# Designs tried in a protein design run: designed miniproteins, single chains. Part 67

Each design is a single chain, and the fold is of that chain. pLDDT is the mean over its residues in the fold that is shown.

## One batch from the design tools (miniprotein)

Design m2312
Fold by ESMFold2-Fast:
Structure m2312 (fold): chain A 70 residues (1-70)
Amino acid sequence: SKLDELLEEGQERVREIAERQGLSEQEIEDLLKQFEKTFRLVNRHFNGDVDKTQAAVDAYIQSLESQLRS
């Protein structure tokens, strides 16, 4: 589904950011689990709206990248 594609793309973006910050594989796996939980909560909050979920996920990933650089 389009939601599954959006989740997969988001997980790949999170992995790439974490790898660039030098996180271990275990830390990356933990972040990916947290991302999936956040994704599902956001999507439920927007009643399955793909565009709104994508916008919120983009904002989340930007915030995560900023936090990991701190």
Scores: mean pLDDT 86

Design m2313
Fold by ESMFold2-Fast:
Structure m2313 (fold): chain A 72 residues (1-72)
Amino acid sequence: SEALEDQKKGIQEFLEKAKELGVDEEVLKKLEELFEKILNAKTVDEVQEIMAEIVDLLDENLDRETQQKLAE
């Protein structure tokens, strides 16, 4: 699916940007695993639950300035 390929590319670009901003490799690996779960999610509720886990992981491991740069 073209939509899945576009999402995978977006995830890869996000992870590369996070790496350039100095995010720890272990955090990057956890983010990659959570994004793969999103790609395999069957319902909107499952996506929302995984997104909440991503937000919690970012809040725990990244400062506000780094999070803002990732959102740009």
Scores: mean pLDDT 79

Design m2314
Fold by ESMFold2-Fast:
Order: structure tokens, then sequence, then C-alpha cells
Structure m2314 (fold): chain A 80 residues (1-80)
């Protein structure tokens, strides 16, 4: 559960960074969605992190956003 929550938080931060690069729209919603994914469980947090990573990679997001998404996925998988 703790790893799932941390994974969700990192996935949310990755989503927030991607939203910030696109003009701050959805930044807080991204963070909140990550937290909720972590609360749902490790599998959901892992999927959230993977999605955030894919979005950052496809939109040319920062290396930090990609790193946070990958870490969120890995921590979510460990918490599953």
Amino acid sequence: KELALKGGELAGEAGALVAEEEGLEGREAGKQAGIEAGEDGGETAARSGAVAYDIAENTGGSEEAKKLGKLGKELGELGA
C-alpha cells in the first residue's frame, strides 16, 4: 500500500509536469489522479505511471517527467 501510494504520487507529478509544459492546464488534476490511483492499489498506480511516461515520451516532455512516470510505474508494480 505504501509503495502504491508513492507510485501514484510520482505518476501524478509526471502528469503535472506534462500539463505544465502545455500551459498549466490540468496540473492539479494530474496530481490528484495519481494520488487516487495509488489509493486504489499498486496495479492502478503502475498503470497511471506508465500512462504518464507514455504521454511525456509522445509529447516530447522533460526527462524529469519521464523519470517520474517510470518510477511511479515501478513503485506501483512493487506495491501490487
Scores: mean pLDDT 67

Design m2315
Fold by ESMFold2-Fast:
Structure m2315 (fold): chain A 62 residues (1-62)
Amino acid sequence: SIENGLALAKKVEEGKAREFAEENYLKFFPEPKNEEERQRMVDLLIEQLIKPEAEELKKELE
């Protein structure tokens, strides 16, 4: 279905967002106390990056 195709495209976009988030998460979050907290911060930033407002957030960092 079209919805399944869009979900797949979004997962590919999430892969690119993860790379960006790994490089920039400390600009949005305090220093993590452990690896689990770091992963949560990265995941939250990825979620923000794939939202409609992601373009503004990316421009502030590039």
Scores: mean pLDDT 66

Design m2316
Fold by ESMFold2-Fast:
Structure m2316 (fold): chain A 103 residues (1-103)
Amino acid sequence: GAQEELLRWLQQQLERLRRYVEEARELLRRLKEAVAQGNYEEARRILNEIQIILGVTHLIIGVSRLLARKIGYTPEIQAILAEMDELARELEEIVAEMKRLLA
């Protein structure tokens, strides 16, 4: 049914967001190395890349919430949405640290 299809789609998006957080942590390490080397051009390129990832993350969560509202919340759907919010918060914290390093 529609809830089962939504759940499968949400699980796929959750895995995508988990990979985005892993990628963001790697980008943060590379940004720190770029700053240590005085390579602020590369550091800004990395920040721009992660800001795009954050934007896509917010869009995925927004669409996910809209679909959940229309189709109906289950405890499993609510749990996935909560985990998506935690991943978005981690990504926002990484972006904030990157901005602090470039200030």
Scores: mean pLDDT 90

Design m2317
Fold by ESMFold2-Fast:
Structure m2317 (fold): chain A 100 residues (1-100)
Amino acid sequence: SLAERERRGRLGAAVEAAILRLKEMEEAGEVSEESELLRRIREKREAAPADASAFTPEEWRVAAEAARERARELEREGAPPEEVEALREAAEAAEELAER
C-alpha cells in the first residue's frame, strides 16, 4: 500500500540520519554507546535493506534521535520546511518501533 511505502521511506530516512551521525562522530573521534549502536545500524544496512525486522528497539531509538538532531540542524541552516518536517516524521516512525 501507499502507507506502507511511505512508512518504509520514513524508516529509511531515519537510518540515513543515523549513518550521517555516525560519520560525524567518527570524524570527531567520539567513541560511546551511541556510536556503537549507530555502527551496528550501518552494518545491518549494508548487509540487508532497512526494514523493521532488521533493527532492535534500542537501535531504532538512536536512529530516531539522529533524525531529530538532523531536523534541528537543517532548521538552523534555513532548509525548506518540508525537508525538516520529513525528518521529524522519520523520527516519529522510528520511535514507534523503539517503543514496540
Scores: mean pLDDT 82

Design m2318
Fold by ESMFold2-Fast:
Structure m2318 (fold): chain A 68 residues (1-68)
Amino acid sequence: KEAEELAKELRDLLIRLAREVGAPQSEIDRIEANEPKATEAAKANPEKLPEIRKELPKLEEELRKALA
């Protein structure tokens, strides 16, 4: 379930950042709709999950800039 857990962590991070910057509900809905695709991609590359998790803080900072 590592792939599923990581995909949900990424989704929750994106939703949190989107709400923090006041993004419209339609963008939040798009993030939620993409969770199944993210989970399937993560399942295809399980060996990369630890690397992605390790990079989450950097990804959060980049996403904050993109959403601001």
Scores: mean pLDDT 66

Design m2319
Fold by ESMFold2-Fast:
Structure m2319 (fold): chain A 94 residues (1-94)
Amino acid sequence: SRDALLAQLDAALATVPQLSPATRQALLAHWGALMAEHSPLTASLALTFFTEDLRAPSTDPRLKEAIENDDVETLKEILTEAFRAAQAMLAAIG
């Protein structure tokens, strides 16, 4: 469900101590807007991509820097890119 995916994102963001409460709330709101425009399958896959990146942020210098600087706009862009990656993968039927 949409609420379950939102709760999973909230839990994942809560594991990142560098993110301010304001940034976490802004990312949850942005995710909610993206979910309204996409299928639940796309949202679930996008969440998987984003949470995997959060577990290994050193593999993505842009994500690592955005987390360290509490850069809400860059984090929103990365979240949007996760949805685009999910759409591309689903369109490839893989």
Scores: mean pLDDT 83

Design m2320
Fold by ESMFold2-Fast:
Structure m2320 (fold): chain A 90 residues (1-90)
Amino acid sequence: SLLFDPDVEKRVEAVREALADPNPYSAGLALEFAARDKDPEVRVEAARLASTSPVAGLPTVQRALYILSKDPDPEVRAAAKEALANVDAR
């Protein structure tokens, strides 16, 4: 699975593709994996892409963004808080 690829850029690409898919189950699962990724770059991208995803309104997406808003990395927290504000405005 590309979500477990050792290359950070490959994992970011996999998250982008999954969150562009209007399938709510695939996108939600990919976001949960990305939100727990070891690299903050993947978690930042997941938060940003989640807010513009066709499934952004799902409770599972909002839950993942809330978790990311409490992330130890300040850039991840900032991206998740911005994404939550954008989702809540819909």
Scores: mean pLDDT 75

Design m2321
Fold by ESMFold2-Fast:
Structure m2321 (fold): chain A 75 residues (1-75)
Amino acid sequence: MKLSKEEKERLGKAFALYDTDGDGTIPVSKLPAVLALAGFKPTAAQMAALRALAVDGRIDLETLLAFADAHLTPA
């Protein structure tokens, strides 16, 4: 894993804050806010790739963590 435990916990907490329904998914429109709160600054290309992983305009925590671990670095 490329992310630290602390970075993963921070991302999970940021995700939970925007997961208002508690269903384990967030709308892709909230991705910039979640990633910024977790200390990430994704490129436009990374954001486009992440949005492409969404189902019905929503993304789950496991998909977000896997993408961040593979492609994102903390700002």
Scores: mean pLDDT 78

Design m2322
Fold by ESMFold2-Fast:
Structure m2322 (fold): chain A 84 residues (1-84)
Amino acid sequence: MREEIERYAARLEEVGGEDGRRAAELFRKALEYALEGNYSLAASYASGGMLIAIAHSIETGDMRPSELAREALRALDELIEELE
């Protein structure tokens, strides 16, 4: 749901530093595109956010950003299914 995606984005900003903030921005853009009915762009932006969070987790050894991004992606996918 929208609130869950925003909660995961906020947590990414807290734990992922600059990469977390960038990932959060991409998930917020994904949410905007999903709400506009542009599911292809929503998926692309969400994938970008997940990739940044995964790379950060690999570089730092902190798995929290990648786990939060995975949950944000799940929440977004669930939202898109409801909008379709």
Scores: mean pLDDT 84

Design m2323
Fold by ESMFold2-Fast:
Structure m2323 (fold): chain A 70 residues (1-70)
Amino acid sequence: ADDIIDGLRETLSTLSDRQAASTLTGMLIGMDPDRASELRNELKTLPPGEARRRFLERLERLIRQRAEAA
């Protein structure tokens, strides 16, 4: 997990906000809700920005949808 977050920090520093958001969204697709919750907490350690904000909003929506479906 930490290696992934470090890789994301490095990647986000070189990508545009649009490209970073696309990459993070792709990682979210197919992720288990429990793992998504843990990843959400780790993503909060990344620098604040548009990509992080949009990914967190999508992650929260996925968690809520899965909770309501259970």
Scores: mean pLDDT 65

Design m2324
Fold by ESMFold2-Fast:
Structure m2324 (fold): chain A 94 residues (1-94)
Amino acid sequence: MKVLITIRTPGGEARVVVSDEDSGEEMADKLVDAARTVVDLTPEQAEALRNRLLQSLEMRKGKSVKDKAEAAALSLRAGLRALGIPSVITIEEV
């Protein structure tokens, strides 16, 4: 199963596909890399977002890729908000 995650910020739109073949680390890395295309993050801010995403994904261990993507999207939105960056994050099964 694959899930399309779309990240919309004032800086633009990024899209990333995650799958049930991705590890939690791979999913977190994909999301941070996508966010970095639309948000100028310092290395420290990127690492903090990655760690936040990993914690969220660990709480969803053994759940579907959709449940993991939803949890990761909420966590990413909260992390960006903490940096003062408004975002809209949407999830679609593909």
Scores: mean pLDDT 84

Design m2325
Fold by ESMFold2-Fast:
Structure m2325 (fold): chain A 57 residues (1-57)
Amino acid sequence: DELEKLIAETMEKLKVSVELADKITLAYINKDYKEVIELLKEAGASEETLEEIEKLA
């Protein structure tokens, strides 16, 4: 799944905490892509990466 892979790679690049990674993963499982994007944005994800996630969601 391209979306799952992109989210996982983004979390790895940003070196997010285990607690934040768990929150993002839970939001993804719940199909709450808006929360996934907001959490990644707060973690410092680039605008380009956030746009790609939005495209795949």
Scores: mean pLDDT 82

Design m2326
Fold by ESMFold2-Fast:
Structure m2326 (fold): chain A 81 residues (1-81)
Amino acid sequence: SMEEDIELLRKAFELLKEKAKSIEEYAEGAFTVASLYASEHLDAATAAAVRARLREVQAWLIETGDVEAGEERILAIFREA
């Protein structure tokens, strides 16, 4: 379900927070995990649109350092998909 998938993404983001040495590493990791999830679970056109929005969140995370708000923005993208 979407709720189970969101929990899986949250757990992946927690692991990234523990392992990332910088906001840039966290943001790239979060993009990579979320992009792979989109490619596996969404049709090709929707996945491409989601990945474009995820790149915008990656840039926003690097600019702001707001990991918690960035995580919620990524999850909101999937709820809208």
Scores: mean pLDDT 85

Design m2327
Fold by ESMFold2-Fast:
Structure m2327 (fold): chain A 97 residues (1-97)
Amino acid sequence: AKEKLDKNREILNKMIDQFNGGDGPTLNSVNDTMGSLYDRALADPSVRSTLMTTMRNLGNYYKDLYTQRMNIRNQALAMLGHSGIGDLERLIEEAAK
């Protein structure tokens, strides 16, 4: 039915957006900031411990974002009874028939 197809496509698009960077600027910003902090920690021993703590906190934030995205993916897949994004894509194609 059209309603089921529309809902499945909405879920798929949300999953793709989240995995391909629905928060892309945030993840890129974290990576860029991490590199900058690392370079500063190497250059200045007097602030190294503080910068290393900041980097740890930033790393935890990145892991939390990734875990959140994976949880949303797993919830979508559980609702559709499939184990991977390829199975979800196949389900969308089958629903379009």
Scores: mean pLDDT 58

Design m2328
Fold by ESMFold2-Fast:
Structure m2328 (fold): chain A 74 residues (1-74)
Amino acid sequence: SVEDQLSPEDRARLEEVVAALVDDRDARVAAGLPAPSADEFLTELADRVTEEGRRTGSQGLLDLADALRQQLAS
């Protein structure tokens, strides 16, 4: 899978992005706001993974973001 092609460093960056999104979701729910849908969560994940891939020059993260966007389009 595309995820299996990530370096340990890029995998750690992905884990940090996911943790930040989970924390954001939990904070929104605690504030009485609706939880994001699965599609909204995956869209934000794809966007943040794209920015991390661009910032670090990681083709693996960019490929993962593209795969996530293709899943959303299906």
Scores: mean pLDDT 82

Design m2329
Fold by ESMFold2-Fast:
Structure m2329 (fold): chain A 90 residues (1-90)
Amino acid sequence: ELSPRVRRFLALLADQDLDLLFGMGDHDGDGTISREEFRTMVSFLSSLYSDRIPPLTEEEIEELFAAFDKDGDGTISRAEFVEAHRTLSA
């Protein structure tokens, strides 16, 4: 189960364009988000919301990545990203 801070972070992203968020993570445009790309994206977004929540720890970022990486293949597809965000934010 996700930590309360991670759930708060996901809730803050509820009003965001998920396609835009995925595009921010997929910096090389290959249609997937790697672990490093995901860490960069989450750190950036967490910094934007630092007045509402403190920045996520490395452990919380890894927890969030694992929750999005349903196949355990080490990358997040766009479909997995959208579905996971909806499921985890519900």
Scores: mean pLDDT 72

Design m2330
Fold by ESMFold2-Fast:
Structure m2330 (fold): chain A 120 residues (1-120)
Amino acid sequence: SPLVLSVLDEETVETLLAGIINELKSLGLSEEDAELLARAILEAAARVMAEHGVGRDQLFEALFLRHPDEVDALLERIRELALELLSKKVDKETLEKMEKALDKYMERLRELINSLLKNP
């Protein structure tokens, strides 16, 4: 939903989208599948930021800096929402393929966030 992306500014969303697409393609997704999954990840992230009072002018990192003890729970909520959004747009076989790529992407993101939290 375009309303969910209102939590992030348009230029930041475009930059993040391009980065996520490239990462997901490196994990074996086609460009079309990578774009669908990347958009679902950003929409899910925007919803989780909004649920935790992180405004549109805040960086995505601010979510984890405010809740450093909840990193795994926040990432699992983003994963759950992304898969829910995709389940309405793709078939079961495509969803299972996307879930495997998402799990690897989320593991890399978790490591990056934990590194950030150790050296704020």
Scores: mean pLDDT 77

Design m2331
Fold by ESMFold2-Fast:
Structure m2331 (fold): chain A 90 residues (1-90)
Amino acid sequence: MEKKEQEIEKRIEEIKKKLVEEGIPEEKAEEILERARKGDLEGAAELIMELFPELSREQALIGAINLYIYINQLSEEEIRKLSEEYRAKR
């Protein structure tokens, strides 16, 4: 659906602007958001850790998960399932 794609693009642009305001380079913000959008949460977390080496892998992964949830507008039920999957991997 064209409307759904436009809504996702708008959310990505909103987050990108906020990340750039926080001092993240635009290219890196775009790459993180693209990985998160596609569900490559571990790849997104790796980039977050490159920008913020003080963050643990767990903190970076939580950041990537939050971006994925917001970009794709996951339901509370989908969020719960995602949390359970990542708990099981620990």
Scores: mean pLDDT 77

Design m2332
Fold by ESMFold2-Fast:
Structure m2332 (fold): chain A 82 residues (1-82)
Amino acid sequence: MEARQKRIDESLLKNVETFVESGKKNPKSAASAARFAAAAGLNSSPEVQRKAAEMLRELAEHMKDNEEAVKTAREQAKLLEE
């Protein structure tokens, strides 16, 4: 059906969500999780890249006491928005 391409994007976005949620649960690895989420998003459609960037900004807000994670998440979100 017409939604096939959207289902593929949904699967890729699910992977981004998994990495972002992992980063929120494990502050020590939050910066690494942000990089992995961005990598998954970067190899997807522009729509998924935009959603991935939004999720990375959400991660940055969640980890505001962790300067490394906030900086990394914001930088990766910016790359996905280009």
Scores: mean pLDDT 73

Design m2333
Fold by ESMFold2-Fast:
Structure m2333 (fold): chain A 66 residues (1-66)
Amino acid sequence: HILTEEAGKAAVEGLLAAGDEKGAEKAREVIQRYVGKPVAEAVAAAGRLGSAAAATAIHDASEQYG
């Protein structure tokens, strides 16, 4: 499945609501490059940036909004 703009926005909003500003920053970087690409690639990219929180948020938001 493909990462949508809706799932990306939801992931960033969830991280900000949790107080994880650094996770949200890394999630935005991944979303900017990976919207329209496979969710698995976006999750892997977030992991390579060292943010398990961003990876989890992108995955979970994609289940809700992808």
Scores: mean pLDDT 84

Design m2334
Fold by ESMFold2-Fast:
Structure m2334 (fold): chain A 78 residues (1-78)
Amino acid sequence: AATEEEKDLVARVLAAAEIEQAGEKSKDDLVNTLVEKYKLSADSANTALNEKLDARKARAKAVGVTNEQVEAAKKALL
């Protein structure tokens, strides 16, 4: 049986793949997809999604974009 730590690791990997493909999907749709398709807990799915969105924000900031548009986009998805 998988441990909770192993499930969280799997959730993070799967969430990364789904978010790269998501484009127009809302946060709730992504969480539901991860829970239904991959049988992850809602908490693990939300944690993985939040971490991936934080990584996207960090990449946007590296391009010199520090405006509230990035924060607004994250807030709209989360």
Scores: mean pLDDT 61

Design m2335
Fold by ESMFold2-Fast:
Structure m2335 (fold): chain A 89 residues (1-89)
Amino acid sequence: DEEVELLRELALRIAEGVPLEELAREISEKYGVPFQTALNGLELLRELLERLGLTAEELRAMSLEEFRELVERGLAEEQKRAEERYAAL
């Protein structure tokens, strides 16, 4: 759940307009992940939020469980799209 809490915090900051490069730098420094890996993950999260039309207010109103389900659904949909793209090759 700490992981889900972190993702929700990042989603809120993205929705509030914090630059992805700033967030990626913070994640890289705090968790020891490569900057590019953090940036790529944040870009996917931003695209998910835009696709779902979620505002910062809506994200704050959501429970962690609701947020988890929404992120899991979004990631599964992106995975399916990636598989369909590669199947066309």
Scores: mean pLDDT 76

Design m2336
Fold by ESMFold2-Fast:
Structure m2336 (fold): chain A 65 residues (1-65)
Amino acid sequence: SSHAERNALIDELIEQLKDPSLSEEERHRLLSALHLLMSGHHSIETARAVAEGRLPPLPEEELRL
């Protein structure tokens, strides 16, 4: 079930990132959350909190693709 929840959040973030009206701050939060989920180093709850603005986004250096 955790894999399904992770995949659902990834899909949600990808859909949100398609919005061209996103602010740079919103984009940074969503990309940070996506990075956390794709790297596998952090929980789904942590990634969701970052996407929602409840936790700070990753440093730009950590977000480097």
Scores: mean pLDDT 79

Design m2337
Fold by ESMFold2-Fast:
Order: C-alpha cells, then structure tokens, then sequence
Structure m2337 (fold): chain A 97 residues (1-97)
C-alpha cells in the first residue's frame, strides 16, 4: 500500500535529519526506532489512523529518551524536527484516510 512507503520515507527523513544533531551512539536509538516502525508497517492490519498513531508514539518515545542526554539547543532542534515529522504524517493521513 502506497501510504506505508510514504510513512517509512517520512520516518527515514526524520532519522537522517536528527542524526546530524546527535552522537553516533545516540543515533543508534533512532535506527532502532526506524526498525520498529518498519516491522509495524509490514505486519500491521490496523486501519491507517491507528498505524499513524503507533508510528508517532514509537518516534516520540525515541525522541524523549534521546532528550535526556542532549543539550538544550539539541533538544530544541530535535523537537522542531519531530513537529515537522508529525505534520508530514498528518498530510499522509489526509491523503489516504
């Protein structure tokens, strides 16, 4: 389904941008979150709004965990990237829901 590919691209774009602002060790948590999203999208038969919610929750959990080890400036940038990512997911939901 086209929406699954669009969600995954949005998640990977968020990961790649966020990696610019964190250490390689911290970036591994983002890679793990993307793997969890890939597994969810591959295996889930839930309606699109529920899949979008779960994807948002997975990425938010990773952002919140990373934020514990980040500077205030890094946290602000990561939040801005997450907010942009959420907006991209909402546009995918409007297009396909």
Amino acid sequence: EEFKEEILKAVEKFRDEAKKYVTPEQAALLDRAVENVKELLEKSTLPLPFQVKLVKDIIKQAVDELSKGLTPEQRKKLKELYDKFVKELDEILKKHG
Scores: mean pLDDT 85

Design m2338
Fold by ESMFold2-Fast:
Structure m2338 (fold): chain A 82 residues (1-82)
Amino acid sequence: SFVEYAFKLMDKDGDGVITYEELREFMIKYANYEPSDEELKKADKNGDGVLTLEEFEEFMEWLKKYAPELYEKIKENLEKEM
């Protein structure tokens, strides 16, 4: 899926997690939107400063429901690279 592609793109170290900075940079690049520290912390269910694939998938489902324009923009821009 494009969500799994996005996660692998951000997970530069291949350790199975992404940092807040990687997610912020991703959102700026693909959605032209800078998430707040509060939004990033809400996506981080464990509070460990990183997001798993599952937490990122939940974040993307939240965008699809509440900010569908950002979700579609991310999808469109990623599909150009896939």
Scores: mean pLDDT 80

Design m2339
Fold by ESMFold2-Fast:
Structure m2339 (fold): chain A 75 residues (1-75)
Amino acid sequence: MEVTITFVIKNVKDPEKTVKEIKEAVKKLGGEVLSVEISGDTVTVTVKVPAKEAYKLGKEIRKIAEKYGGTLETK
């Protein structure tokens, strides 16, 4: 079973590098990036990932957000 998750990361210092690292994390966990949106310092990424990997992905995305000074929100 796969789930769709939207990650919103606000106040990032390098949105392009943030997106690149997120795409790499998603692919590593067997997921797919469905959409990417950059609006100023806000990065919104929607991904599809195996349900059992969702928690691990969320943890990894939080680390990426913190690395670039951003704040992570999930829906």
Scores: mean pLDDT 83

Design m2340
Fold by ESMFold2-Fast:
Structure m2340 (fold): chain A 66 residues (1-66)
Amino acid sequence: KLEELFKESQRLKLVPTEEGKLPTREQIQASLTGDYDGSGIPETELIRAADLDGDGVIDREEFEAL
């Protein structure tokens, strides 16, 4: 599930230097849309793309909204 993958990313402690700077839903959506080409969504690729889009931390709600 997406929530499981999100928890896995957080468990890896991919935290930014400034914890208050989380990427916005718009930035995460743009990153994931660019990576996703309608061929099938690999959950690991989604979480990695979202994690790279910003400071390396994503909000659970942001991820679930995707």
Scores: mean pLDDT 47

Design m2341
Fold by ESMFold2-Fast:
Structure m2341 (fold): chain A 69 residues (1-69)
Amino acid sequence: SEEESEELRRLADRSIDLLRRDPSDINEAMVRITRGVLLIVAKNAKKKGDEKVAEAAEESARRLAAELE
């Protein structure tokens, strides 16, 4: 749903905010874990045929990956 897609985008926004405010090893690890969760969500959404949720999760995971480089 659009509500689920927005929740995934907000999760990415909060994770990026946290890392940028405090770039600690703990916050970097939390961002890496969150990215892993988003990739699992994307895989499950694709299996259910929920393309919008899958796209939101994949885009959010890519944004987190960019912050870790």
Scores: mean pLDDT 86

Design m2342
Fold by ESMFold2-Fast:
Structure m2342 (fold): chain A 83 residues (1-83)
Amino acid sequence: SPLEQMRRLYRELEEEVRQAFENQSSSEELRELAERIRRRMIEFRNRILREYGENREIQLALTQFELRAVGLITELLLEAKRR
């Protein structure tokens, strides 16, 4: 289901961010991860909207997923500034 796809993708993104912080990744590596997550989010969004764009519950869940994913990107970029 699209909801399960969203949960799975978010879990994978959250784990990648956690590992990057634990591994003391460089500012450059953190910015590169943020860009990869942004691209994956856009591609996922476009795919889900193409298939399920008429379903309001899925649209709302996608919006919530996107807000949470932007939160992860923000955490990466803020950490990258610390060097």
Scores: mean pLDDT 86

Design m2343
Fold by ESMFold2-Fast:
Structure m2343 (fold): chain A 86 residues (1-86)
Amino acid sequence: MRLTRVVVSDAATGEVLAEAELPPAEIAALEVSAEGRTVTVTVTLVDGRVATLEVELPAPGTHTLTVTLTFEDGSTATGEVVVEAP
């Protein structure tokens, strides 16, 4: 399934923190990493292209982020990531 859009939002508030539109391509990998208060979402496509979204968390503590993937056919997939910020 070809990915066209990635959205990162706060699960508690629904606020959109980062978004990216992508040329339609199949997903190879999706990784979420956190360093300090910066959360990086990296999407690797099967053709070797990489898209990176960065979010700076506004406060220390535990944050739940929702990552929503939109595909070329209009279908969506959603996942949650829990991040602890110092």
Scores: mean pLDDT 78

Design m2344
Fold by ESMFold2-Fast:
Formats: structure tokens, C-alpha cells, sequence
Structure m2344 (fold): chain A 60 residues (1-60)
């Protein structure tokens, strides 16, 4: 489980990292993002949550 504050921080970081990856022409999948969030924030989130956050970046 993740607190609301930690989930908000994880969402922000995930969106920033995904946007940076897209700008750099790199691929960043859901599992890679989840690993990154664990390594940087010590947070575990579902693939569905990460997928939703990544979709937010791809939206206008």
C-alpha cells in the first residue's frame, strides 16, 4: 500500500520521467517505470496506475 502523498509524488515523477523518455526518443514501459519508482522513491504501484499516468502524458 502507498499513502496518498507518496502516490501523488510517484505520479508526478512517473509523468516527468515518461515525458523525458518520449522527448529523448527512448522506450519506457510500465515495468521499467515501476522499477524506477521503487529505486527512486521506495514506492510500489500497480501497472494499471502507471499506465494511467503515462496516458496522461500522451494526452494533450
Amino acid sequence: SVSAERRALARRLAREEYAAALAAGKTLDQNSMRTLLRDLLGVTVSRAEVSAWMAEVEAE
Scores: mean pLDDT 81

Design m2345
Fold by ESMFold2-Fast:
Structure m2345 (fold): chain A 109 residues (1-109)
Amino acid sequence: MAEEARKAAEEAAKKAVESGKEGAGKGAAAAGGAASLKGEEKGIRASLGGGSAATAGGMAAGVVKDEEAAKEGALSTAKALGNGAEFGGEGGAEAAKAGAEAGKEAAEA
């Protein structure tokens, strides 16, 4: 049901983190990104269907000084949450969480 929204959020998070790795260097960007994503995932888990939390998650996945890359990730995550919210909000919260986890995995890779 909300799988499409989750995949979109995961893709956006991975793309944002990849941009961060290129700009800041893999070690520093990966460590910072993973830490930020872990904190954001907890926040999203506490706030079901929180569009603001999901947007922040997208930006955290970017963890970059490159505002455009972070903004692109945040917008993609927010759009995925919008789709999930139409189906009762459960998909929105789940998509945000999946995006944060995917971003963390990409940062550690």
Scores: mean pLDDT 45

Design m2346
Fold by ESMFold2-Fast:
Structure m2346 (fold): chain A 77 residues (1-77)
Amino acid sequence: RDEELEEVLVRFAKEVREELGEEALRKIQEELAKAYLKNPNITPAEATRIALEAAEKLGVSEEILERARRELEKAEG
């Protein structure tokens, strides 16, 4: 459900902020804004995937990325 995906995004944002700081979170938000500009009907799952791709490029730890990916798969299943 959308509510579960919102929780995944909130926890992920907190972990990114704690690891790399506000600037990294801001860059991820910029990539999400670009995605919404291209497709205003983007799903929460697609938005989460884009956030994970942006975080990986910024150097977020594999542990945080794998945890978020597992939570995303669980919310989609």
Scores: mean pLDDT 78

